Designed miniproteins, single chains, continued (3). Designs and how they scored, part 21

Each design is a single chain, and the fold is of that chain. pLDDT is the mean over its residues in the fold that is shown.

## One batch from the design tools (miniprotein)

Design m8702
Fold by ESMFold2-Fast:
Structure m8702 (fold): chain A 81 residues (1-81)
Amino acid sequence: AMEKALEKAEEALSGLEPEHAKAAAEILRAVAEGDYEKAKELIIEYAKEHLSEEEVKEVEKNVDKIIEQTKALLEKLAAEL
């Protein structure tokens, strides 16, 4: 179920620039596999490369919430498949 949700999410990402699609896919896969430490690191690292210092601080404060929301989204997609 979760694997199918991840597959569907990765298909949606195929329309993005390859670099961004790959980063997003790695984050989604880490969340789907329960590797929240890796997902957290990838999210913060991506934010530091692409966002302002102020936005990065907000991401760091809310990274656990972002992971929970991503997990909930994948679980919802899995339930609808």
Scores: mean pLDDT 74

Design m8703
Fold by ESMFold2-Fast:
Structure m8703 (fold): chain A 78 residues (1-78)
Amino acid sequence: MDKQIEELEKMIEELEEEIEKMDLPESLKENLRRTLEQAREYLERAKRTGNQQDLNKAQMLVGSAEVALSTFKVSDKL
């Protein structure tokens, strides 16, 4: 569990850096910020309780943010 938590923390940091590097629309920034805040909350619960379900939820939310950024990158590549 510790390794998975550490990996998710790094992924969240990387996504935050990506958001800062990209000049994103305000609406998209707001949605991504909300998603990452939820991911952090689930990650904190996983740290406190050792609940793998909370860890899985955090991972899903991080993945959702990554997909949203990927969609924007594809549009920028075109």
Scores: mean pLDDT 77

Design m8704
Fold by ESMFold2-Fast:
Structure m8704 (fold): chain A 99 residues (1-99)
Amino acid sequence: MEEAKKKLEEAKELLAEAAVAAGKDEEVTEKLLEALYYVTNALDYLEKDVKKAKEEAEKALELAREAKEEASEEVKELIERAVEAIEEAIELLEKLEKA
């Protein structure tokens, strides 16, 4: 649980940084802010409902991947790091469901 929380918090910070860096690209910024919203929901559900936390994290992953396709090279690196953190969080949440 603690490791999943840490990965979701890392993803949240990286998505926020990516949104600021994207600044003038409204479509990329909107998708990053939506992904940030879903990561925040995953964090809220983490102690209440691990399955819902995973579902919210999976929604964030989808939006972050879409944003990466449209983003500039510098922003893509930040999004890629966020995607990796979300993927690791999902794997940790899946293990928590089995416990």
Scores: mean pLDDT 85

Design m8705
Fold by ESMFold2-Fast:
Structure m8705 (fold): chain A 85 residues (1-85)
Amino acid sequence: MTRRLQIETEATGGMAVMRLSSMAIEAEKYDKELAEKLREAAAEVQAITDAGAANPEKAREYAEKAMELARKTVEEGKKEIEKLK
């Protein structure tokens, strides 16, 4: 049970980090400051995901925070990149 919850938390966080990293690469073509901000956000999501994996009893709480931060940052990043095009 614990391993399954950790895998789900890591998979969700990993996908968010990958999306933010891809957006940072895209943003670098238009705005290096935005790209750096997106990389920092990816690092924060990774840190929250790692904290959740290290604390199974709080994994659900950390997964929820990581998902909310990732969704908000991805949405804001997409809007900023769209404005730069």
Scores: mean pLDDT 71

Design m8706
Fold by ESMFold2-Fast:
Structure m8706 (fold): chain A 71 residues (1-71)
Amino acid sequence: MEEEKKKREERTKAANEAASRLNEAFDLLRQGRALRAAGDEKTGQELIEEARNLANEASQELRKKMAEIDA
């Protein structure tokens, strides 16, 4: 039971960390879109690419962490 509680806490922590990073990615995506709409295509595109990279990294880290916890 202690081990199951520990695994649950680790899964929750990993999920919260991923959610935080995804929120950052969505914020960057919104900023990038706003800049492109305002005519700053270069800076806007850079932020969109950063957002996509951050979201992909967060998703991969979450999957890896969940697999490690469940192993």
Scores: mean pLDDT 81

Design m8707
Fold by ESMFold2-Fast:
Structure m8707 (fold): chain A 55 residues (1-55)
Amino acid sequence: SRGDKVRAIFREILDERREELKESLKGKSYIEKLAALAEAVGEALAEALARVAAE
């Protein structure tokens, strides 16, 4: 299904960006880390949806 494809691409994007995200979180406060994680997850989901929609 399209949903399964979105989930697969979403996981791939998160895995690819994992080390960059971890590095960007260093030295941030708890609330700053939560905000950065929420943004990164939202961006990865939007990208996964866009890739599937473009097919």
Scores: mean pLDDT 83

Design m8708
Fold by ESMFold2-Fast:
Structure m8708 (fold): chain A 79 residues (1-79)
Amino acid sequence: MAMAKEKAEKIKEEVEKALREFKERLALGQTNGQADFDELKKLVDEAVKELEKLGQYETAEEIKKLYEEFLKEIEDLLS
């Protein structure tokens, strides 16, 4: 149904924006360590759960991959 796809796209956009804003804050030294990382992970995990409940498994997998790529970029920045 069109509404489920619209919701999935919005959730994906919100996750992409959150990951982008986090990278910008990290680059500027504006993160509060582990607490900010834990909050971001919770947002991603909740987005994946919501997408799976909507039957949007492909978008859920896309978000999981985006988060994995984000973690690799963060490791490279901190190493």
Scores: mean pLDDT 79

Design m8709
Fold by ESMFold2-Fast:
Structure m8709 (fold): chain A 81 residues (1-81)
Amino acid sequence: SLEEEAVAALRRALDLYGVPPALTERIVALLREALADPSMSASEFVERLRAAAREAGLSDEQIDAVVTIASTVLEEARRRL
């Protein structure tokens, strides 16, 4: 499915970037929620993702990189829906 393709792409990108598995699963859950709810804005997705990454102890630079990765995956998946 499109969702499973997006999740696989996200997991691979976050793993290559060195994101901890627990945070990766939180970001995957957020991606699944965003794909199920088209009313979730890109802004809300980014805010929730930034909060999760900060809670996990990532630096501001790491948070920006993770946001770029996850936002790119979300936008590509939404374009194909």
Scores: mean pLDDT 86

Design m8710
Fold by ESMFold2-Fast:
Order: structure tokens, then sequence, then C-alpha cells
Structure m8710 (fold): chain A 77 residues (1-77)
């Protein structure tokens, strides 16, 4: 695997991890654990920043769009 292929793979793994973290945040909020849900969203937002720094702007935007949706769900919980 080339260095560029490795970076692309790492970016895709980070994006998938962020999606999983948002799913966990939604579940935490539904259980009344709003503090854990907020912490998980913050962690996933840091992944979006990392993706953008790596040049994967589209993936970073997708992660940030999911953050906005999850934040709205947490506010309602």
Amino acid sequence: MSEEERKRFDAEVLAALAVMIYSLARNAAKKGDVETAKELVEQAEKIADELESMGYTELAQRVRELAEEVKKEIEKA
C-alpha cells in the first residue's frame, strides 16, 4: 500500500468512526445520558477537523452535517 493509499484508507476509517460515534451519541441521549452524548459529538467533530487538515473536505463536511443533526436530537432529549 502506497503512502497516498494509506492516507485515503485512514481518512475513510476516520469518517466511518465518526458515523459510529454519532450513533453512540444518539443512543446515549435517548437513555438520558446527555453529557456523554455531548462528549461523543465533540470527539466526532475533532475527526472532521482532522479530515479537513488531510484534504478530505467532502468527508469532513459530511461529518459536520451529521454533528448538526445529532446536536438537534440531544437538545430535544
Scores: mean pLDDT 82

Design m8711
Fold by ESMFold2-Fast:
Structure m8711 (fold): chain A 90 residues (1-90)
Amino acid sequence: SEVIEEQIEELRRAGVPEPLIEVAREIMETLETDEDIERLRRLVLALHEQIRAGAPVHLVEAQARRELRDLGVPEELIERFVAALRAAAA
C-alpha cells in the first residue's frame, strides 16, 4: 500500500528502530482504513518520543496495549509490538 509506505518513511525519518517499524508495518497491513494506518503512525511516533524522553517503560507499554486494542489489533501483534517497544527502550 502506498499509504503504508508513506507512514513507514515518516517513522524511519524520525529515527524509530527497524524492529519496531517492522511490527508496525504488519499491524498497518491488518488495518481497514487509511485513517487507522495514519493513527498507528502517530501512535508509534508518540510512544518512541516518550521512551526517548525517559518515560517509565511500563506506562508506555500500557498506553500501547490500550491504543492497539482500540484499533482492533490482534493480541498476537500487540504482544510483538510491545516486545519491540521494550527492546527499543533498552
Scores: mean pLDDT 89

Design m8712
Fold by ESMFold2-Fast:
Structure m8712 (fold): chain A 68 residues (1-68)
Amino acid sequence: MSVDEQIEEIAREYVEKSLTSSLEERAKLGQRARDQLIELARKHNLDVADVFARFEEIYGKILKEKLA
């Protein structure tokens, strides 16, 4: 599985779980996603900022598709 596919999976899980979660649970889900992205960047020797930027792009596309 490519890094992009793993980032997309993290983004999809975050969006789906966040929509049915309380504000407090959503904050915990966000922290969990952040930790997963940092670990992914470290595992593949990638820049954490680059991985986060890619996540934000994919997350935005998923939200636009679900809310528009």
Scores: mean pLDDT 81

Design m8713
Fold by ESMFold2-Fast:
Structure m8713 (fold): chain A 74 residues (1-74)
Amino acid sequence: DDRVQDLLDRLITLINNTVATGLANLPAAREQIEKLVEEESKIDSRAQEVLDQADFYLQMLENYARQQAAALAE
């Protein structure tokens, strides 16, 4: 069960870092979540729920980051 807690801590850290850095870390955070899904999907449905929530937040941040990139490219 320590694995599920570690997964939660890692996902919270990734989300907080993407909020703090905006554009810089979003692709890396997405890639990390995809790897965690592949590695930890065998834990059970609890891990899947956590990963689904993280994916939702990253998708929101990705849309925001794209808008910021467009503004900077002007």
Scores: mean pLDDT 67

Design m8714
Fold by ESMFold2-Fast:
Structure m8714 (fold): chain A 95 residues (1-95)
Amino acid sequence: VDEKEFEVEVLLAMARIQLSVNRQTALKKKEFELAKKIEELARLIDELARKKPDAKVLEEIIKRVLEIGRLIDEEKFEEAKKKLEELIEEVKKLL
């Protein structure tokens, strides 16, 4: 039980770090709308964290956050924005 709680905390920390990196990259590339949406997702993940989500749910969220980060690094901003909007709506359904 404690091991699973630790796993959830680690996954949440990873998601927060990756979102921070993605936001900084978006701001550096002057993609202000994308940076704002990343900030919205970060707030939703903080809210989700209060509800002690299943580790598998967090793993899927992190996988999608990493995919969005890769798209931002490749300057595929429209695709990143679409994937981010889809993830935001899915996280809202978990709340």
Scores: mean pLDDT 82

Design m8715
Fold by ESMFold2-Fast:
Structure m8715 (fold): chain A 84 residues (1-84)
Amino acid sequence: SRELKEVQIGMLVIAASTNIWLGRRWLDQGRLDQAQGLLDDAQRLLDYAAEMHRRYDAPPWLGQRIDDLRREAADARARLARAQ
């Protein structure tokens, strides 16, 4: 159902958001390998969420959340690159 797909996308978004938050925490602690892994996982989750959003014509607000988190992940990855 559409509602089930929205829940699934929402769960991917929550997981990605958590990984970005943890990745930033590891960056702040100088744990670059841990930060890299979490940010890579967040990118995979967001790519899958975006694919599901497009495929199942999910609400625009979910697309906006995915785009917002993609920008946050990109900012965190830029910080990681500068720290290396």
Scores: mean pLDDT 88

Design m8716
Fold by ESMFold2-Fast:
Structure m8716 (fold): chain A 64 residues (1-64)
Amino acid sequence: DGMKKRREEAQKLAKRNIIEMEIQRARRRNDKKRLAALEGLEKNIDSLSIGQIVQEIMKLRESE
């Protein structure tokens, strides 16, 4: 199913972009705790939805 393949590719690109932007922010702040958490999200990118990634990022923002 070509539609399914395109959707999966688009979702993966969106997830990577979101995580990469947050990693850049954490690097500028020298926030090692946030970097470690974001690297964990990146390792699990294929098993997490965009919503789950956004939720985890929001939790990190709330804590620090």
Scores: mean pLDDT 77

Design m8717
Fold by ESMFold2-Fast:
Structure m8717 (fold): chain A 68 residues (1-68)
Amino acid sequence: MSKEELLEEIEKEMEKIRELLVKKYPEKAQEFDERFKRGLEMAKKLSKEELELVLRIAKQELKEVEAE
């Protein structure tokens, strides 16, 4: 994957996590939105190898949130 494709996939995984968390805790929607935006800004500064690691972590986190 290119760096741009990794960023797009990370954004998709993070958005799914955000949507599940907002559904569970709607009163914290603003906090989750701010954390999502900060995460994406940090990801843009990472190398391709670091982005591959972040994508793996995001996919694992999504599975854990879905299991609860």
Scores: mean pLDDT 80

Design m8718
Fold by ESMFold2-Fast:
Structure m8718 (fold): chain A 57 residues (1-57)
Amino acid sequence: GVNPRFELTEEEKKLLEEGRKIIDENPDDREAVAKGIGTVLNAIGDAIDRGLAAERA
């Protein structure tokens, strides 16, 4: 079955949506794209970190 510990929270989903929107709306703006990518990576990193913490519990 799907491992719920690696599912994105509502807050992480919002961050992914916001980051993706920034990239999609400003593809020619290197700074905006970099910030959007950073936001997406942070959300994914938080989800992985939470999953790893659950593995130790």
Scores: mean pLDDT 73

Design m8719
Fold by ESMFold2-Fast:
Structure m8719 (fold): chain A 60 residues (1-60)
Amino acid sequence: MEKERLEKLVESLKKGIEDNKKAKEMYQSLGDTEKAERYDRAVKQNEEWIKKKQEEIEKL
């Protein structure tokens, strides 16, 4: 069922959030604001995708 696939996707997104937060901190320390912004956006995107996937699960 799609629900199981979505749950696995959520798990993967949670792992990605931690890695992206570390990358953001690294680029922030280097003064690379553009790359830091990209990783910050990725963290926010993953968090929003988790919310959106939870909503899709509720509808399905």
Scores: mean pLDDT 79

Design m8720
Fold by ESMFold2-Fast:
Structure m8720 (fold): chain A 79 residues (1-79)
Amino acid sequence: TPEKIVDELSSEDLRVIARVYESQGLKEAAKHLRRAAESKDREEKIEYIKKAQEAAEKEGGVPVETLARVILLGRKQSK
């Protein structure tokens, strides 16, 4: 869920996902994720994550939740 992504991922993590989408040509998803990373309000962050997820889905990209899971698993497995 967008709420869980905001709670589990840092602003830096959101920028990493944005860079992945940008490299794949998913400009709208990347734009919304950058806005989420820059937002200071939790509700605003959630709104931008929702917009990024919708944009990625429409463009046939990997879901935001999937990339978020990859980042979280990477941090756990680096031990």
Scores: mean pLDDT 78

Design m8721
Fold by ESMFold2-Fast:
Structure m8721 (fold): chain A 83 residues (1-83)
Amino acid sequence: DELLRRLSELTGQSVSELAAMGRLVLEDKLGIAVPADASAQEILALVLADEEGREAFLEFLITALGLDEERQKELRELLEEHA
């Protein structure tokens, strides 16, 4: 998956690490219960499924990873391209 590979490259996080962050966004920010056995791909597909989830995930990544404005722009463009 080009989206997941590029998310990993831009953030410096593995797909599994991104999925763990996505689970936190879904459960803590959006109030969505995620099954314990959900795959990394399923979690990331769920958090990226709508605009609200994508924006919440982007804000979480920016804050948690301390991303600069250039990386923020690249991530926003990537998520919009694959919406």
Scores: mean pLDDT 82

Design m8722
Fold by ESMFold2-Fast:
Structure m8722 (fold): chain A 69 residues (1-69)
Amino acid sequence: MNLEKLKQEVEELKEEILKLDPKADEAIEILDHIYENALENASEESLESILEEVKEGKEDVLKNVLEQL
């Protein structure tokens, strides 16, 4: 369940980034990389905290992802 929620939140972030710039391929790749890293090395507790951070800080998450480009 937590992984499915994380996937949905990541997909929503991708849609928001694409609304800003339809050619933001680098930002999309970074989001995919974050999700893959969470799957490889995160416990269920870590995934829950990531979900809470994404829900509460979507604006800050978008800024951080874009600035890391």
Scores: mean pLDDT 61

Design m8723
Fold by ESMFold2-Fast:
Structure m8723 (fold): chain A 96 residues (1-96)
Amino acid sequence: TELLKAAVDAATLTTLVSAIWFAIEKDFPDSVIAQLLNDLIAKMRDVGVSADDVQTLQKMADDILNETDKKKRISLMDQLAKKVSDIMNQLLSEKE
């Protein structure tokens, strides 16, 4: 059941990452981007990600929200997406 839950959680996180990417690319309001980032971090907490990793993700989210240059925001979101992927791959390996 842990592997199945992790797969469903990974699908949810992939959807949130894609939604944030889309919101930045389409110039959605910062309030929408912030809500999606908060939902992503809340989901990472719910799936059992460490407090240290959650803190790292929160800082990355704050960096995105504080950036005014769209290309830099996209680059920061790429880094956040990669970090989420790396954390989830580690979590999956630990639960097998």
Scores: mean pLDDT 82

Design m8724
Fold by ESMFold2-Fast:
Structure m8724 (fold): chain A 66 residues (1-66)
Amino acid sequence: MPVRRFPLSEVVDALRRLGADDEAIQAVLDLLYSLGARLEDGVLVAPGEAARLVQGILDAARRPPP
């Protein structure tokens, strides 16, 4: 199954841009881990659905409100 790699710092920064606090960030990471994501040396290794969720977070953080 193809996996994608994301620096954990990039994902955390995106979530903070979306207004997430530390508890919300931890909840999102717990969800990603439940979907099969793993943390390896500061890099989030995400399969299929977890990778899509991370990409959605990054995409949302790039869309500014008016």
Scores: mean pLDDT 81

Design m8725
Fold by ESMFold2-Fast:
Structure m8725 (fold): chain A 81 residues (1-81)
Amino acid sequence: SKEEKENKVYEKLMKEIDELINNLSKLPAEVKAALKEEATANLQSIKDRVAEMKANPSLYTDKQIEYAEKVLEYVEKVIKE
């Protein structure tokens, strides 16, 4: 089904984010600085999006919410580097 295909895409994207998180500490300082700048600029909009999705769970699939939370986790971990 369309939903099953979308769920598989989200699962793949979340695994890619996990790999990015696991390799954050290994990145060159210049790359970390650039990522931290972008992450800081986008943090509030991502937080607002996750909050909106959680406030309206009937409008979103569990996988969509899980993926959004995973993106937020990644952004927060980038900022902490």
Scores: mean pLDDT 87

Design m8726
Fold by ESMFold2-Fast:
Structure m8726 (fold): chain A 72 residues (1-72)
Amino acid sequence: GAPSTHPLVLDARAYLEKPELSLDEIKSIAVILLPYADEEGRKLLEEVLKAKDVEEARELLSRALDLMRDPP
């Protein structure tokens, strides 16, 4: 079955609350989450990898996390 994203989603959300989080760290989180995301979440995570600004990357990652849910 597909692996649960719940623990990784919680961990990623905790990292996003840190004001000192770097662009490289945000992109690393996106790479870790890619194999667990559905098609829509994966598109947002790929946009995180293309982001040039920390604030843009944080917003895109937050939106991707909102789309990621445990499988029914």
Scores: mean pLDDT 73

Design m8727
Fold by ESMFold2-Fast:
Order: C-alpha cells, then structure tokens, then sequence
Structure m8727 (fold): chain A 94 residues (1-94)
C-alpha cells in the first residue's frame, strides 16, 4: 500500500511525465494515447492507496487533470471523461 504522501509524489511524477509526452506529441491520436496511458497508471496508483485515502488522492488527480485541460484543450473531452469517473469514485466513497 502507498501512503498518502507517496501517492501524491507518484501522481506528481506521472503528471510531469505526461506533460512532457503531450508536448512532444504531434497528432491528436498520439495525445489521446498519452491520456489513455495516464489513466491506466492513475488506476494502478489508486489500487495501491488505502480506502480511507482514495477520496483525497482522487480529488488531487482531478485538480491535475483540470490544469492539463487548460494547456491542452484539444483533449478536454478525454480528460473530462476521466474527471467524471474520478468524481463517481468520490461520490460512491461518501
């Protein structure tokens, strides 16, 4: 299991890697593939987070996704779908 601090560090590392990959991507298809890979890795992080910390980690991820939408509006639909799934996870945990 990841501690809350370790989960935030992994999300930050993944966000930085994703940001670099998106800046290097030349086509919409490449950017969509990067977002899909980000989603898969986020899912793996969340599986390792204790149940009591999942809501806080999910909210932190949503904040990072909102920042990503500001820089890459062309993939906002894909990011909004991921935000929706995370918000559902938060609502079900309450």
Amino acid sequence: MLSLEEAFEKVDELYKETLEKLKKAKTLEEKQSVVQEFGSKIGEILKQVPEEDKVEVAEYIIKKLEELKKEFPEISTELDLMIHDLRQLIEEAK
Scores: mean pLDDT 85

Design m8728
Fold by ESMFold2-Fast:
Structure m8728 (fold): chain A 79 residues (1-79)
Amino acid sequence: MPVLGEVELTGKIDEEIAKAAAEAAAKVPGVLHASAEVVAPGKGVAYIVAEDEEALRRAVEAMAKVPGVESARIVRLQR
């Protein structure tokens, strides 16, 4: 069943890093949609629609590997 995850990003978060994080998440198999935005200096929020929670977890891992992202964590999950 598809899930919607809200993911908090911290680090050197700017518009380019947010875009790179969303693109990294979107490349994960089972991710249907990924977007990310800067909400405060050093803080971003990503919204990921995935086929299941495993795909969402893999998307979060992919975002955490983007240079400039220090952490990525799920703060809300909707099924």
Scores: mean pLDDT 86

Design m8729
Fold by ESMFold2-Fast:
Structure m8729 (fold): chain A 100 residues (1-100)
Amino acid sequence: SAMELAERAIARLEARGAEILAATTDPAEQAVVREFTARVVEILRRLAEGELSLEEAHAELQALLDEALTRITDPAVQERLGDLVVWAMTEAGRIAALQA
C-alpha cells in the first residue's frame, strides 16, 4: 500500500508539474521545471522502496527546491515550486507512515 500511495502521489505530482511547466514561458526554466519534477518523483519512489528515511527525503526535497530557485527568475513559478515541495513533503510523510 505504500507503493500504491506513492504511485498515486507521483501521478498527482506529474499533473502539478505539467501545470507549472505550462505557466513557465522561458525554455531554459522549462527544462529546470521538468528536471525538478523528475527528481521529486525519484525521491518519492526511493522513499516508498525503503531506500530513504523520511528525514532524508525531506532534506533532498529541500535541497532540490533551493537549487531550482537559483535557476528560476519568475516569482510565480518559484511560488508554485515551493507549494509543490510542501505538498510532496506531506505525501512523503503519508508514505513513511504506511511503512512503519
Scores: mean pLDDT 87

Design m8730
Fold by ESMFold2-Fast:
Structure m8730 (fold): chain A 93 residues (1-93)
Amino acid sequence: GAREAALNAGVAAGMAGIAAGVMVAHPKMPVEDKEKLLKIAEKAVEEAREHLEKAKEDKGPDGEEAAREAEESLRGGEKSLEVGKKELEKAKG
């Protein structure tokens, strides 16, 4: 249902945040490990986007609220992904 889709979008966005946070906390981490974490963040953002689309399928009030929550989660995940990209570029020199 729409509420489950919003929850799943939040969990996925949270995973992107964790991946980016680990990269920020470990600036001397090898580039290969940062690339792996960035791939985790990229997949997490993609999953959050898919869950947002599922929430949008419900056109009722519950679906509108769930879609709004999922969209906020996706924006958070996208911001985390951008942080991860910057941390990887810093590691490359």
Scores: mean pLDDT 88

Design m8731
Fold by ESMFold2-Fast:
Structure m8731 (fold): chain A 69 residues (1-69)
Amino acid sequence: SVYDAFVAKSKAGFAALQAKDPAKAAHQKAVAAAVGAELRRIGDGLDEALRLRAQGKEEEADRAMGAQG
């Protein structure tokens, strides 16, 4: 599948980088993890805002959106 080919190519590229410069590979992984954590936090805030809106709590939903979590 296209997805399997993409994953295999990405892993091969990362493995090649790790073999040549493990410190850079580790740094890039840490940055990707930090970005992923921030996106999850924003997503959780949106899910909470949608839940509050479904309950008719519009002001609380707006606050949850502003807090982004």
Scores: mean pLDDT 70

Design m8732
Fold by ESMFold2-Fast:
Structure m8732 (fold): chain A 79 residues (1-79)
Amino acid sequence: EDEKLLENAIEALKQMIYEDPEKMAEMLKETSEYLESQGPEFQESAELFKEASEYAEKGDTEKASELGEEGIRKAYEAL
């Protein structure tokens, strides 16, 4: 159910980071800014996506994927 959708979203994000980390860095930064605008409950998720963006920009796809996964999980918890 919801867990399957969450896992699919995480896998899709990781694949995109590995395929094009520079492009994903921009998208992760925009996602962070969007979540920050949605309310204080999304602040932790927004910070995780911002950090993921910084690591993706440096080419650290493994760390970017870890932070992105945590960001998705925290955003889902805030819903």
Scores: mean pLDDT 83

Design m8733
Fold by ESMFold2-Fast:
Structure m8733 (fold): chain A 94 residues (1-94)
Amino acid sequence: DSLAQRTISLASGFPDRTFSDAAMRAAYVASQAPRRRRELLTLVLDTVQLSQTAPLSRRQQTAVLLRRGADLIRQGRYDDALRLLQRARDIASQ
């Protein structure tokens, strides 16, 4: 998936491993989701792009939400994952 590949590539370029690892994992897990795949990937991509100009403290908050989002996707809880990833994007945009 072009969205997944672009998101993983962007995430890998971040200097902080905590954010980078969380974002790459969220993108990978979203790319494997049988439902809501493009919506989940779009939110992760938006969050990663917005995080390029975010301070470290905001990226750390966002990383926690990206990890929780990935866990929810693995559990098949897609609506919960979408809500959490929307919050991650909103925090990244501040």
Scores: mean pLDDT 87

Design m8734
Fold by ESMFold2-Fast:
Structure m8734 (fold): chain A 71 residues (1-71)
Amino acid sequence: LPELSPAQQEQLLQIIKVANEQIDKLRESLDLPDSEVVYLLGEWIDEGLREGYRTPQQLRDFLDKKLEELK
């Protein structure tokens, strides 16, 4: 990743917070260990960032769609 401004770093921290919230949902929905859930969310976040999603709201929507696709 390129060097981030303080504002971009704050956005990434919010994204991590959203990911932590999604971990709880995935733990309830999937029979997977926490390490696997964290890895899966990390992959989805990386994919979202490559697609140009930068705000916590955009990534939360993206992660919610990924969760629905698993059903």
Scores: mean pLDDT 70

Design m8735
Fold by ESMFold2-Fast:
Structure m8735 (fold): chain A 79 residues (1-79)
Amino acid sequence: SHMAKLAKEMTEKALKAAEDIEVGREYIEELAKQENAKEDLNMFASALLGVKENRKEELSPETNKALYELAQEAFKLSE
């Protein structure tokens, strides 16, 4: 389904953001321009928090904080 494909894309972008935070920021800017921006930004923020929690043993404290701050930016734009 379209929603399943979107969820997979968001998870892949969130995982890539853990390696390169700018990928996540660029994706937030892309989502903000789309018709379902509010819902998509909330979904991506949740994906970022999921990566942050699920990979906390692998991530540096700095990367973990950056993912949290990026998720908060996405939530703020979704309002």
Scores: mean pLDDT 85

Design m8736
Fold by ESMFold2-Fast:
Structure m8736 (fold): chain A 90 residues (1-90)
Amino acid sequence: REGFERLAELEGAPVPSEEEQRYFEENAEEDIAAITDEESRELARRIVEAIRNGDLEALREVRREMLEKRIEKFGASEEEKAAAEAKLAA
């Protein structure tokens, strides 16, 4: 799918298989609905939308927010903070 292919090319990540992409597209909303935390559910929906639209900038923004929220909630170690900064810089 266009969104996954664009992300893989730009970020050097492997492209998910066609079967994995189809499962994600068809079942993502059901999987998201099972998430009890409203904020995590909203972030997951925004990821799905960004991927469907092939909007890399929107996807990066959601990833940034997810990393910031994880750091805030769990109290990141120095390694996790460094990883988050690297992700934001990429």
Scores: mean pLDDT 59

Design m8737
Fold by ESMFold2-Fast:
Structure m8737 (fold): chain A 75 residues (1-75)
Amino acid sequence: SEVDKLVEEVEKLFEQLLAALRAKDFATAQKVLAQIRDLVVEIMKIVKDEEKKEKIYKLLEEMAARIAAVADEVN
């Protein structure tokens, strides 16, 4: 589906974000984070089903936790 393709793109960008954070390339990290934000906004406009919304929110919470862990790792 269109939503599945957008989620896959977010996951790819998220791995790029983590790589940038580990490299301490904060300029690239900010750019990639903005791209992720814009895609998430598009996903949330399309998704009207509450069960799918809950799965997206859980994914975002897991992503936030991974960002925090990498930030703590790299100081």
Scores: mean pLDDT 82

